# Ledger of designs, part 58: designed miniproteins, single chains, continued (3)

Each design is a single chain, and the fold is of that chain. pLDDT is the mean over its residues in the fold that is shown.

## One batch from the design tools (miniprotein)

Design m10004
Fold by ESMFold2-Fast:
Structure m10004 (fold): chain A 98 residues (1-98)
Amino acid sequence: ALTDEQIEAIIRRVGERYKAPKEATDLGIELARRYPGVAIMVAFSLIKLVKEKKPVSELERIFKDLAVEYFQGKTLAEIAKELGLKLSDLLDDLAIEK
């Protein structure tokens, strides 16, 4: 399992890359620590919140919606494409200093 420090580093890196508000990044870290097995869904949720200009209060809802879609068979590549991202770009962000 990822450590709390590794989860914080990953979510903070994604937040910096996509210019998320600090409050959204901090909430994302807390959410990813709570659900470490789906920390990538938290990363996608943070990116979606920024791209769609949603308030920080929507982050947990976006996360739950994306996690449900993923467990219902939507692929990581399909989620990335809907956000206008290449999955490879996000995986590079997640892999830096792992």
Scores: mean pLDDT 79

Design m10005
Fold by ESMFold2-Fast:
Structure m10005 (fold): chain A 94 residues (1-94)
Amino acid sequence: EEELRREISESLARMWYSVTLLSAKTSSKDKLLESSKQEYEKSEQLDKQGKTLLSEAYRLSGKGFEKAAEGDMEEAEKLFREAQKLLREYLEKN
């Protein structure tokens, strides 16, 4: 039961990472900045709800889109990987 929960959480977090990275690589600069803003706004809403791990995941994702907009895809990918780890941890606990 715990093992299955971890596997599902890891799979969902990996899917999120793949979709997010694809979006970062294929979106225009304006779309990347819009995505960054939306992720930061979601992070603030989640923090207000006490969802600290998920809030931090969205904050890192927002920063990742910001770096992608700057052309720094290597830093963006690194930030999305950190967000994936926090998302996985949140899903395992909730």
Scores: mean pLDDT 87

Design m10006
Fold by ESMFold2-Fast:
Structure m10006 (fold): chain A 100 residues (1-100)
Amino acid sequence: SMSEEREKLVKEFEKKVIEALEEEIKKNKNDPEKVEMLESLKKSVEDKAKEIIENEKDKSVKEVLDIVSFEVEVLIDKLKEKFPELAKKLAEILEEFKAK
């Protein structure tokens, strides 16, 4: 069940982050440069979630949470200047997962 718990954690985190990115894409639909940047970041999130699930099979749920938290913090840093409201939303998602 530890393997299922790790995969579930990563997938639930990925889902919330992707949903936030997709809402930001909708808000910026008339700005092709912003849409391209957000779509690129969305793909990076999907690729990183897959990498964590495939490579971190020997890690505890807490260690996987720490890895995912670090990756979301990196994403927030990339977004905070051009997408401050999205960065704030991602920080709120991160705190929600740390509190559980």
Scores: mean pLDDT 83

Design m10007
Fold by ESMFold2-Fast:
Structure m10007 (fold): chain A 76 residues (1-76)
Amino acid sequence: SKEEEIQRLLLEGNREIGRIVDEMLAKGMPVEKVQELENKALEELQKVFDDLRAGKITLEQARERLKEIVEKVKKE
């Protein structure tokens, strides 16, 4: 179902962001900076989720946006 596909994508996004956050913390990045980056990434992920649920974007477009969010976090 569409709901299952949306939930799967949301879980994938959260999992990827969490891994990057863990890596940043392991490298000694300040907790406050990591929290700010995580919060921004999760806010962007929420927008993707909302757009997908509203039918404003396709699953393919949602996956591309997720990839962009992950790449943004990695560059910080």
Scores: mean pLDDT 84

Design m10008
Fold by ESMFold2-Fast:
Structure m10008 (fold): chain A 81 residues (1-81)
Amino acid sequence: MEALEEIERISKVTGLEPDPESLERAKESESAAIAALIGARFATAYILAKRKDFETLRELGFSDEEIELGELMAEYDEKYK
């Protein structure tokens, strides 16, 4: 399943392991795998943007829009810390 392969690629590049329970649920259906991938991309964009690691996000093939959203979330979190 393409979505599961992408989650594995993101994990290997970032060193961030996905939640085991979420990964097991992702194996149940294509829609569950896509939902898990969306969640993993969103979490990755947020975490790396918070670290200002935009090079890794670009290496992973994240869109400018995904990177910008992650950065906005990191800024929001910092303002209300």
Scores: mean pLDDT 76

Design m10009
Fold by ESMFold2-Fast:
Structure m10009 (fold): chain A 85 residues (1-85)
Amino acid sequence: SRSQLLSAIHDLEELREEVERRLSGEEGRRAVEYIEKAIEAVRNGDLEGAIEYLEKAREALLRAGDEELAEQVDRIIKGLKEMLS
């Protein structure tokens, strides 16, 4: 629904800000770029594309050593997958 899409966009924008606040360097910047692409995909109704970008963001966060941020991404991915069913 539109309400679920707006909630997902809000969660992704908060996640982006948290990544920018907590992580510096190349992997943090890469995660932010993928989260921004995921936000654009959600705005366009491309939930499958958003999930692919978020999986790449999660990999970058794990390489940065931030398991907590990676778990936040997993929760958002799960929510998007539930919208596809």
Scores: mean pLDDT 88

Design m10010
Fold by ESMFold2-Fast:
Structure m10010 (fold): chain A 79 residues (1-79)
Amino acid sequence: LSEEIRQEITVAMLQISLAVTRLYAERALKAGDKAGVEEAIARLEALRARAEAELDPSDPRAQALLERIDAEIARLRAA
């Protein structure tokens, strides 16, 4: 695979992981499941670390993904 295709695949996989974690977090919030919310935050922090490690920091897609992850972590911590 070219590096460009590898980056596209990595972005897509991380976006899917973010979407899945968001669904899990919303269900946990609706259920009043504090442990589930903490697990979702931990998964988002791990996802942020993977995005920083695996993506080109100058790529606008990487920047947008990191901003979205950070916003979600902040939202869940405020809940």
Scores: mean pLDDT 86

Design m10011
Fold by ESMFold2-Fast:
Structure m10011 (fold): chain A 59 residues (1-59)
Amino acid sequence: SAAEEEELIKRIRAQLKAENPDLSEDEITEEVNRILAKVKEILQEQARKQAEKAAALAG
């Protein structure tokens, strides 16, 4: 989980720098935080669906 989050942050930062070379590190950090919050919400929903499926199969 922590390693996946770190990899995701690194990837988002690299993508933002590549597409927006004029962005400052502070602006990139703000954008990463905004994207990360949205991604965490999506991952939480995905985890919930996976847990429901696992519970149904586990008995």
Scores: mean pLDDT 78

Design m10012
Fold by ESMFold2-Fast:
Structure m10012 (fold): chain A 73 residues (1-73)
Amino acid sequence: MVPEEEIEREVRLSLARMSVSVARLALASGKPFSEEDIETLRRQLAWAEELLKEDPSLQPDVDALREALAAAE
């Protein structure tokens, strides 16, 4: 809501989308995820779920992260 908060939100969204893309590619290659990779995805998911409460248009990003995490474990 304050100035600059939207910039931080956009940056985090970009990182979350990038994490989903990387996870999707890794799953397609059959490469196993490390515990650090899984933890990073969990952090991105938690943040994305908080944003979803404010903006429902983020639902696809949240769903994609959940699917990537479930498939990685």
Scores: mean pLDDT 69

Design m10013
Fold by ESMFold2-Fast:
Structure m10013 (fold): chain A 100 residues (1-100)
Amino acid sequence: SSALEEELRLAMAIAKHELRVLLREAGVSEADIERLLGLLDRVEQAVLDRAPVEEIQRLFDELRKLAEEVLAGAPEALRERVLALIDSTERMALRMLAEM
């Protein structure tokens, strides 16, 4: 559905924007921010391609691992907010995949 694809693209754009804001607040480098956002671009493409659930979950596991690495020196509250955003984005991506 083109409408579901448009909804996914909008939801992913919002998630990427929110993640960028939190990562900048945490003092993460622009290069590391782009690495994390690149993983969300890969998630978006995988959902559009109707990839297996396991592939989407693997991309989110990679995203969490990288987020933990780049946030190692960040305040705990910001790290928790970033991880919560990643978790909510995974739930949204898997829901959208099931509806496509």
Scores: mean pLDDT 90

Design m10014
Fold by ESMFold2-Fast:
Structure m10014 (fold): chain A 122 residues (1-122)
Amino acid sequence: NVEEVAEEAYEEVLNLIGSERSAEIVRETILSAPTAEQARKMKEVLLRGIEEILEGYIKAANEKDEEKAKKYLEEGIERAREVVERLAEELNLSPELRERVLKTLEEIVKIRLEGVDKVKNR
């Protein structure tokens, strides 16, 4: 059931990064899957990408040099894109579904960068 996989992904994304908006766009992306099998593959790919983004943010948060912190964020984003593309190919996602998961990853990156801007204290 695609809906069950989408709801599971929503909860896991919310638990990983605490962003309801990011969790919602992941859910919407997975709901677009033609089958439950493809939905599970899309979920796996997106969660792996989000974990790479989170790792970059953790490294950036522990770095006192602002320029170096920015590079850790950029590196995490590039690693996320590489992992998503590689896993989508390994799991044999169609080109259309691969494009959808990559687009969703980019929207999550955008939301996370907006969140960092809000938390960058006086």
Scores: mean pLDDT 82

Design m10015
Fold by ESMFold2-Fast:
Structure m10015 (fold): chain A 100 residues (1-100)
Amino acid sequence: KGAELAAEGLRRGAEAGRKGAEEGTPEGGKKGGEEATLYGLEGAKKAKEAGEEKAALEADIGAGLAGISGGSAGASKEGKEGGESARRASEIGARRALEA
């Protein structure tokens, strides 16, 4: 189902955020957020093409929040927090996309 495509993109985004958090650097957190955004947006695109507009919207929201978290990490010494926030945003988005 299209909702599963949105969730899959967000799940891959959560993994990228987790890896960024494990690096513990601002650069790692930023990269994790950027990759989470790309995977989430790809999932949203596929869900929308499948006619699952609500799941696509949740994926867009999750991807956006992950990108904001990663961007913040690039401006601070807390790359672990940025990556962790990107992971959480992606995980929440995946749950909401599946419920859509």
Scores: mean pLDDT 75

Design m10016
Fold by ESMFold2-Fast:
Structure m10016 (fold): chain A 67 residues (1-67)
Amino acid sequence: MKVVVVYAGASEEEARRAAELAMRGLGADSYEVIKAESWEKASELGRQIQAETGAIGIVVGPLGGGG
């Protein structure tokens, strides 16, 4: 099983940390980290990845400084 972390506004380091923790909790073999342009797009991508690939999609962080 693969964990995919989609993030917006958070750092890549934070996203990788979230992926590592999710892998440990779920017993997954691998993870991937994808940056999205906004929290809305990250949420959409996470759901699409889970629906199409069977991987667990996780969305982290709002867009920092998006105002």
Scores: mean pLDDT 72

Design m10017
Fold by ESMFold2-Fast:
Structure m10017 (fold): chain A 82 residues (1-82)
Amino acid sequence: MLRVRVRFDDGSVRTFEAETPEELARKIVEDVLERLKKKYNLSDEEVEKLRKEALPVFEEGVRRTPDGATVTPDQLGTLGVL
């Protein structure tokens, strides 16, 4: 089991857990995208584009992150918008 804590720009911290880096990255990306959609009023098409771009980047970020670490979304992915 992999675990990462993500600190968001609103000061909230959420713990994510999964059996694989791929599943963990997917869970984190979904939460990040929901927050971005709300903050920037993104369309569903913009969210889908960001999901495709974010998933491989966040997957690599998760693989390089120590188990149980606390990180920001920017430390996991290079989307540059967070």
Scores: mean pLDDT 79

Design m10018
Fold by ESMFold2-Fast:
Structure m10018 (fold): chain A 56 residues (1-56)
Amino acid sequence: SEEERKKILEENIKYLKKQIADVEANRAAGVVPQDLADKRIAGLEKVIKRLEEKLK
């Protein structure tokens, strides 16, 4: 159903946002270089934006 599809997309978006938070935490801790963290976050944000557009 449309509702089930939306729930799956919402859970995927939630998971990706958690991944961004984890990358930010690793950057703050100095575990990941800033440039690499920025690239990873940008890639994750691009995927999130595409999924959010599918929810409309």
Scores: mean pLDDT 86

Design m10019
Fold by ESMFold2-Fast:
Formats: sequence, C-alpha cells, structure tokens
Structure m10019 (fold): chain A 55 residues (1-55)
Amino acid sequence: GALATALGLKAADLLKKGDKTGAQSLLLSAKESGLITEEQALTAAELAINVVSSS
C-alpha cells in the first residue's frame, strides 16, 4: 500500500545517508506497532534496496 511505499522510500533515504540502523528500526517499528504487515515490511525493504541500487 501507499504507507509501505512511503516507508520504503524513507528507508532508502536513511540507507543513502549510511544509517542502516535507522532504516531497520523504521521498518521494524512500523511492523511491531501494526502500521504495516510483515509482507508490507518486506516490500518496503525491497523497495529501499532497489532505490539505493538504482542510484
């Protein structure tokens, strides 16, 4: 969904800045708080990796 996409892009921004811990914490916290499902967290993580790899 739109939230998972937004979180993936935010995680990508953190990864580009070298903040791997921040990127992981963002996605984990969103999943643990029920904002996104585990499947959506995986989708967000894949998007983050793809954005970083494409830049």
Scores: mean pLDDT 80

Design m10020
Fold by ESMFold2-Fast:
Structure m10020 (fold): chain A 90 residues (1-90)
Amino acid sequence: VEEVAVQGTGTLTTAEGTYEAAVGGIARLEGTKGTFVGGLSFTRADGRRVTGLVEGEAERVSDTTFAVSGEFKLEDGTTGTISGTVTAVP
């Protein structure tokens, strides 16, 4: 089992549309696939900052790059799906 601290950007999909968010967390891998748990943050069009939690899957794309997908929940109760690419932090 490998645990890697990662950060990057992801696309959030909600019933109201799509948003780009900063994403960071831990990818826990067995071989090339595993789980991802982390946090996200973004700024809405009205200038409000929003944070949330994300849980899902991670797949190794390269030595330092991972594809992540899963579900998120924002502090305001909004839920949806996320997909993105994250990179191992130094």
Scores: mean pLDDT 82

Design m10021
Fold by ESMFold2-Fast:
Structure m10021 (fold): chain A 77 residues (1-77)
Amino acid sequence: KEKALELAKKALELAEEGKAEEAIELVEKAVEELESTGDLELQIAAGVAMLVLAVGKVIGEEAEGAKRAAEILIEAL
């Protein structure tokens, strides 16, 4: 839980700097940590964050998608 929160916070910082690729990697690592918890609410938040990343990629707003995904994970934690 704490590791996922720190990963999500750092992803938010990187996304705000426009470092979309690094931010996406950290969001994916945070999602992986949450999926391992067995907590349904956290797993739902992880799924929503991954959907937001995918939408951001499709519409060409990867940094904004990563920022929003990180915010979702932080709010869930």
Scores: mean pLDDT 80

Design m10022
Fold by ESMFold2-Fast:
Structure m10022 (fold): chain A 61 residues (1-61)
Amino acid sequence: MEEIKKEIEELKKKVEDLRNQALTARMAGDRERADVLESKATEAENEATKKIQELIEKYKS
């Protein structure tokens, strides 16, 4: 359980980092990289949400 909580926190941090990188890429005119980074951020956010739901379901009493 403790490890999955850390994974969720790391995923949240990665989402913020990826969003900042995407913004920087857009400002530099690199739209392709910005789109990839935004997609990765969305995937990480969805993964964090799924992990939270799986944790709740697995240990649901």
Scores: mean pLDDT 80

Design m10023
Fold by ESMFold2-Fast:
Structure m10023 (fold): chain A 103 residues (1-103)
Amino acid sequence: SKELEEELKRAEELLRRAEEALREGRVDEAIRLAGKALDLATKALELAKKEGDKKGFERAVELLRRALRVAEEALRRAEDLDSILRAIGLILRAIGALIDAEL
């Protein structure tokens, strides 16, 4: 659907920006952007399931995996407790979404 495609494109752009922020050392910005992308990818996953869109489902799962990778890298680069806790929170949310995708 158009809604599914729009959610996927928005999540992809947010992840591209999160990955760029990590390369530039902007850890908190990367966590924030990846978190927004995770929310959109989770909505896209649910929509793809309802529509029976296997390709959309696979794209949403890959976006969840990319958000997890950003969160794991952010955790490795985090220098203060608040950033560490935010990165851990995002990792747990991404893992939860991936588990829900497999069920």
Scores: mean pLDDT 89

Design m10024
Fold by ESMFold2-Fast:
Structure m10024 (fold): chain A 80 residues (1-80)
Amino acid sequence: SPMERIQASFAAENETLLRAIEELAEEAEDPATSPQKAVSLVTAAQLYLGMLRLGNAPEEELARAEELVRRAAEAAEKKL
């Protein structure tokens, strides 16, 4: 049905956002990443987390995204 197709599309978008958050967090934690760049990466990850929340992503995906953003933010702060 069209509704099942739309739901599958939203699930695919949520997976894409979660992968983007994972990549941003990994780059923010990289010692080679500058403090200023790390802050920008954390900001982008927070925006994507917001999109996951608005899209009513599953609790497990939200919990993982929140943990990744927390780790990235902590890493960025340690670089300042």
Scores: mean pLDDT 83

Design m10025
Fold by ESMFold2-Fast:
Structure m10025 (fold): chain A 86 residues (1-86)
Amino acid sequence: LDPERLAEAAAEAVREMAKKNGGFLTPEEAIRWWLEGLRAADPDVPSEVVEAVLQAVTNAASRHGGKLTPEQAVEAVRRGVEAALA
């Protein structure tokens, strides 16, 4: 797993979900949807990575008053993957 590639994939997922639903999804919801798709496409993704990403996104949302911009969500995903792979 490459933290940079996973962060880029998360950014694309957030942008696509925003376009598809006219901005009705929060970045956190888009990231959760992306993680479900990742697990379906690649079941070998370690649960430790998924857990670390979800924790990082939750922590980032808390720091930003319960909301994330797409850019903040991508950064949270990057940090979560890096933490899991360290």
Scores: mean pLDDT 67

Design m10026
Fold by ESMFold2-Fast:
Structure m10026 (fold): chain A 71 residues (1-71)
Amino acid sequence: MEEKRRELGRQLLEDFVLGSLRNLGDDERVAEVEAALAGPAEEAARREELLREAQDYIDEIIIKRLQELSK
């Protein structure tokens, strides 16, 4: 049942990324990710890349906010 675990993990990542982007007010990035997720299977690599980029962006903002709290 490894397929179910991968599917759940991907859904959780997608929900996390979209939720975080919405909270940050990045509506254009939300729209790009949503469009990619609704796209055809041929865009699977692009979807994974967009999700990774969005996650990296969110991580950078979290780090910056933590640094601001230190000041």
Scores: mean pLDDT 70

Design m10027
Fold by ESMFold2-Fast:
Structure m10027 (fold): chain A 72 residues (1-72)
Amino acid sequence: MNEELAEKILAEVEKEHGKMTPEEREEALAKLKEELEKLNEKQRELVLKYVENHKDKEKRAEIEKETEELLK
């Protein structure tokens, strides 16, 4: 699950910032997997939604609000 989520996040980042080199991609995947392991399932879902909606400011604001509620 976390590996698939990290791949999806990386794919969205590549769409916005351009294609990574194989070395950069491996480093990014390793870091994403480490960070995702620190999050609970609900927090991981919010991260994916945030990345998928990078062009939608309103949806990002809603996700940020949900994240704040989870941290309380």
Scores: mean pLDDT 69

Design m10028
Fold by ESMFold2-Fast:
Parts: sequence; structure tokens; C-alpha cells
Structure m10028 (fold): chain A 68 residues (1-68)
Amino acid sequence: AAAELEAGLRLMRESAEVIRESRDDPEKLKVAISQAAARATAASLRMMEAGVSHEEIAEAVRVVDEAL
């Protein structure tokens, strides 16, 4: 649970950074947003299967949502 939450948060932060880095290029930004959404969904499912609480998963997803 804790390790899966940490891994999920790391993926969310990396996705947010790619979005921020891509802001000067509209085409790259579009791809970054699309990929971030897919990764956030996959990470959320993994965290849920590992027994991470809905509140903790929602907080992790907010990292990517704030970059959008």
C-alpha cells in the first residue's frame, strides 16, 4: 500500500513535469496531457488494487490535475 502510493505519486509528479515542460509547444502539450491522463488512470487502478484509500488516490491524482 505505502510503496504503491509512493510509486503512484512519483509517476503523477513526473507526468506533471512533462506537461509543464511542454507548455511552450502546443503539439507536445497535447500529447503530454493525453499520456498523463492514461498514466493517472493506470496508477489509480494499481493503487486501488493495493488497498490504498480513495482519499489518498484522489490526492495523488490532484498532482496531475493541477498541471492541466
Scores: mean pLDDT 79

Design m10029
Fold by ESMFold2-Fast:
Structure m10029 (fold): chain A 81 residues (1-81)
Amino acid sequence: DKKAKELTEIIEEIDKLNAAIQIAKGRDAAEIARNMGMSKATVTKIAKELLSKYSVEELEKKLEELSKRADELEKEIREEL
């Protein structure tokens, strides 16, 4: 299902944004990596790339917007089932 695939992609993006925000706020990258099922190097790279392009405030706004979209897609998927 196209909506289920889009929801999965949005959730993955939310996880990446959240990891970058947490690292910027001083959270341990190894702890975040363990929780996400990724390597510390991968999580650190994702955070570095995002933080080079966006402020923490911009990342938090993107996370809020994507979370809202995910909620809407999840509702639509549940209503179509």
Scores: mean pLDDT 81

Design m10030
Fold by ESMFold2-Fast:
Structure m10030 (fold): chain A 72 residues (1-72)
Amino acid sequence: VYLYNVDGDVPDGAPVFSNGVQVGRIFEGKAELFTEVSEVEVELPDGTRQTFSVTKVGDAVDDIKRAVEKVL
């Protein structure tokens, strides 16, 4: 199980899909997924699915930022 930050507001408990297959759900404002993806479809309360970009918690961007701060 992987935790991802979602680039948008999503309801807790909403099912998360990739290529039409459910890969996880929203938990505490984050996507809890069984697979690694860069984008997901979240099923909203109105029954529609909307695509959101996701970023793995503790991603490479945070690691690069910490490395730059150490050199400064």
Scores: mean pLDDT 71

Design m10031
Fold by ESMFold2-Fast:
Structure m10031 (fold): chain A 80 residues (1-80)
Amino acid sequence: MAEEQARVLAEDALKAPDSAVERFLQGLRDKAKSLGSEEAVEEIDDALQAWKDAKAGKPGAYDELVEELAELIEALEKAL
């Protein structure tokens, strides 16, 4: 389930304006931080870096983005 959602999110994030993706992730990070979920904050930071690497066309970066987004979804479900 999370992997399937992560693939959809990865495709959407790569097609969306950079500012929209950054604002969305920052909003989630602020909410996770306010809820005391250090795990979710860390996973958001990892997902943001993986997205930047995928946008730069780094080898394997797309697969890493999908993996990091799946971990983020699981962390957010646990925290929210």
Scores: mean pLDDT 79

Design m10032
Fold by ESMFold2-Fast:
Structure m10032 (fold): chain A 82 residues (1-82)
Amino acid sequence: DELRRRYEEAERRAQEAKDRQSKLTTEGNNLRKKYVEAEKTDPELAKKYREEMGKVGQEDDNASKELTRLEEEAERLRKEIE
């Protein structure tokens, strides 16, 4: 069944995207904590963490959009099978 195979593949990709998004969220939270501490004592280090947070934020936004697209595809395929 071609639809079932596509659904299983979409589900797997959605799970991978979900895992990636979770890791990026955790990384961003850790960088934010480091930024707050560095901002008190080391402006250069704080600037570096702020730049890294910006990059992680962009990756997180992209991962979130990809996850939404993959979840929508999996849901569509699920409805077609049912």
Scores: mean pLDDT 83

Design m10033
Fold by ESMFold2-Fast:
Structure m10033 (fold): chain A 76 residues (1-76)
Amino acid sequence: SGMERQLEAQRIQAIKQARDDRIQQIRNDTTLSDVERAFQITRIRADENRAIVDLDLAKNNDTDLKQRLADIDKRI
């Protein structure tokens, strides 16, 4: 339904925003080395990609999309 698509899009947007906020915090952290900063950013990006893949799998397997979105929302 349209509501499910809107909810999915909204949660993906929230995941991306949370990712951007975390990356900004890491970029502003003067205690981290450039190498450590790069590794932390890579990990955050990987976590975002995993969450998006989980949403796609839930959709394809006729899983409760709302439950999957709620679980991702708790993670971000």
Scores: mean pLDDT 71

Design m10034
Fold by ESMFold2-Fast:
Structure m10034 (fold): chain A 84 residues (1-84)
Amino acid sequence: EEELEKARRLAEEALRISDEMQQGKITPDEAIARLEEAIREAFPDVKVTPEQARALMELVNALRAQGKSDEEIAKAILEEIKKA
């Protein structure tokens, strides 16, 4: 599924951005801005706010901490994007 594959890549990007923020390579504001850009790039017809981008990053990190698979995280992202 094309949408699921886009969500999977977005999940990988969100985790990478989060890791860079945790390492002090980018600020939290820069991390949210980069994630918002990544969401617009992957899903250009979806309107996304900085608050929604932050919530998505928090969701992805929480699911990773719970030991969820890449596919489960991607499905959760797709569900949230569909709501936006």
Scores: mean pLDDT 80

Design m10035
Fold by ESMFold2-Fast:
Order: sequence, then C-alpha cells, then structure tokens
Structure m10035 (fold): chain A 75 residues (1-75)
Amino acid sequence: MDEELKNMLKEGLKKVAEGGSLDVEAQRLRAAGGPNDALEEEASKKISEGLKLIRKVQEEKNLTPHELGLEIQKL
C-alpha cells in the first residue's frame, strides 16, 4: 500500500477510535443522568468520517474485509 493510502487508513482508524471514546463517555454521562446529546453527535460524526476514509482505502485498493484487516495489522 502506498504512503498516501496508508496515512488515510491511519486517519480513518484514529477518527473511529476517537468517536468510540466519545461514545463511551456519552454513555457514562447518560447513566449519571447528565446531558450527552452533543457528545453522541460528535462521536457519530467522527465514527462516520473515519469509516468513510477506511471505505475509500478499501475501494481504491479493491480489498476484501479480510485483506483490509491484514493491511491494518501492518500499520
């Protein structure tokens, strides 16, 4: 995989991880009875953006889900 696509995959994974962390925090605030709508929206946005980048790499390289997983392991 070239450096441009590798960087795009890294950025996508980073955004998904950040979104996942925000989703966990939103769930924690909900359990405590606090407001969480803004965190849920930010989490959803980051996850969506990250998945879009990962999908673009998958389509550009015509990777199967299994092959995509192997490329992620090489990062």
Scores: mean pLDDT 79

Design m10036
Fold by ESMFold2-Fast:
Structure m10036 (fold): chain A 56 residues (1-56)
Amino acid sequence: GRLSEEEVEALLALPREEQEALIREALKRNGLPDSWFPAVVASVDRDPRALLLVVP
């Protein structure tokens, strides 16, 4: 489903360590290898809204 504006703001306000935990869980849920983790983190560092791609 589409995230609410409040849910988006909450995700973007998460500490970096929490965002990294969400990325790892998203990779696991989607059957993607952990080797993708640095690339996804780099994408989030470049554009914090890329974190929305890891939401279930």
Scores: mean pLDDT 73

Design m10037
Fold by ESMFold2-Fast:
Structure m10037 (fold): chain A 93 residues (1-93)
Amino acid sequence: MEELKKFLELRQKAREAMKNKDYETAIKYYEEIAKLFEKQAESGSIPALLFLSQAYRNIALAYENLGDTEKAEEWRKKAIEYEKKFNEMVKKL
């Protein structure tokens, strides 16, 4: 229950930071969200794979807005990788 509350609070803060163009703060919150789901995603949790792919996609978008094209591409590739894992797991249901 506390873990869900922490996720929802981090997600709200990350979204507000993106809206306010505070991209460095948004990256920090999305990285914290990613850390919450990394272990569960490695164990094959479908929701964790989705949340990780979304966090990585938003980190890529934030770096793109900062003009860091190399980091944006790195995080975008990671997002696509986890999105593919999510789609493959959903297909097996």
Scores: mean pLDDT 85

Design m10038
Fold by ESMFold2-Fast:
Order: sequence, then C-alpha cells, then structure tokens
Structure m10038 (fold): chain A 104 residues (1-104)
Amino acid sequence: EEENRKKAIEYGKKAAEYLREGIEALKQGDTDKAAELAEKAAEYARKGAKYSPTVSVSTMLFHAAQLAEEGARAARQGDTDKALELLRKALELVEEAIRELEKL
C-alpha cells in the first residue's frame, strides 16, 4: 500500500518532468520533440494511475494522460497554441495528483 503510493508519486513526478520539457520544446518551436515528450508524459501518468491508492488520483492521472496525448496530436498538426493549452492542463492535473498522494 505505502509502496504503491511511493511508486505513484515517482511516476507522477516523471510525467510532470516530461510535460515541462514538452512545454519548453513547444516554446522553442520543436513540435516533434514536444509530441514525443508529451507521449512519454502520458505513459508515466498512466503508470502513476495504476499504482494510485485512490480513484480520485487515478482519475486525475488518466485525464492528464489523455490531455497529454491530445497535446501531442495538436503539436504534430502545428497547432502550437492548442498544444500548449493541453500540456499546461495536463501538468496542472499531474501536480494536483502528486499533492493529493503526498497527503496520504
């Protein structure tokens, strides 16, 4: 139980790291790199969701993964503004999920 919480936090932090890197790649105009980083963020957010001890945190991390994948698609289509909005929303959800996990 405690080990699962720690793994969820670890995966959540990795998702947040990739989302921040993806946002910076978008700001630099590197949409391909941003899409790859967003896809990695989605993978780690899903791993975090699987280890999350609460439905609320799992739901936040699965939603963040979906937003990150939508952001990756927007980035590949050249819609940088939409990609930035989606990745920022995904990051907010991941950071909220980490805060909730740390309170357990």
Scores: mean pLDDT 90

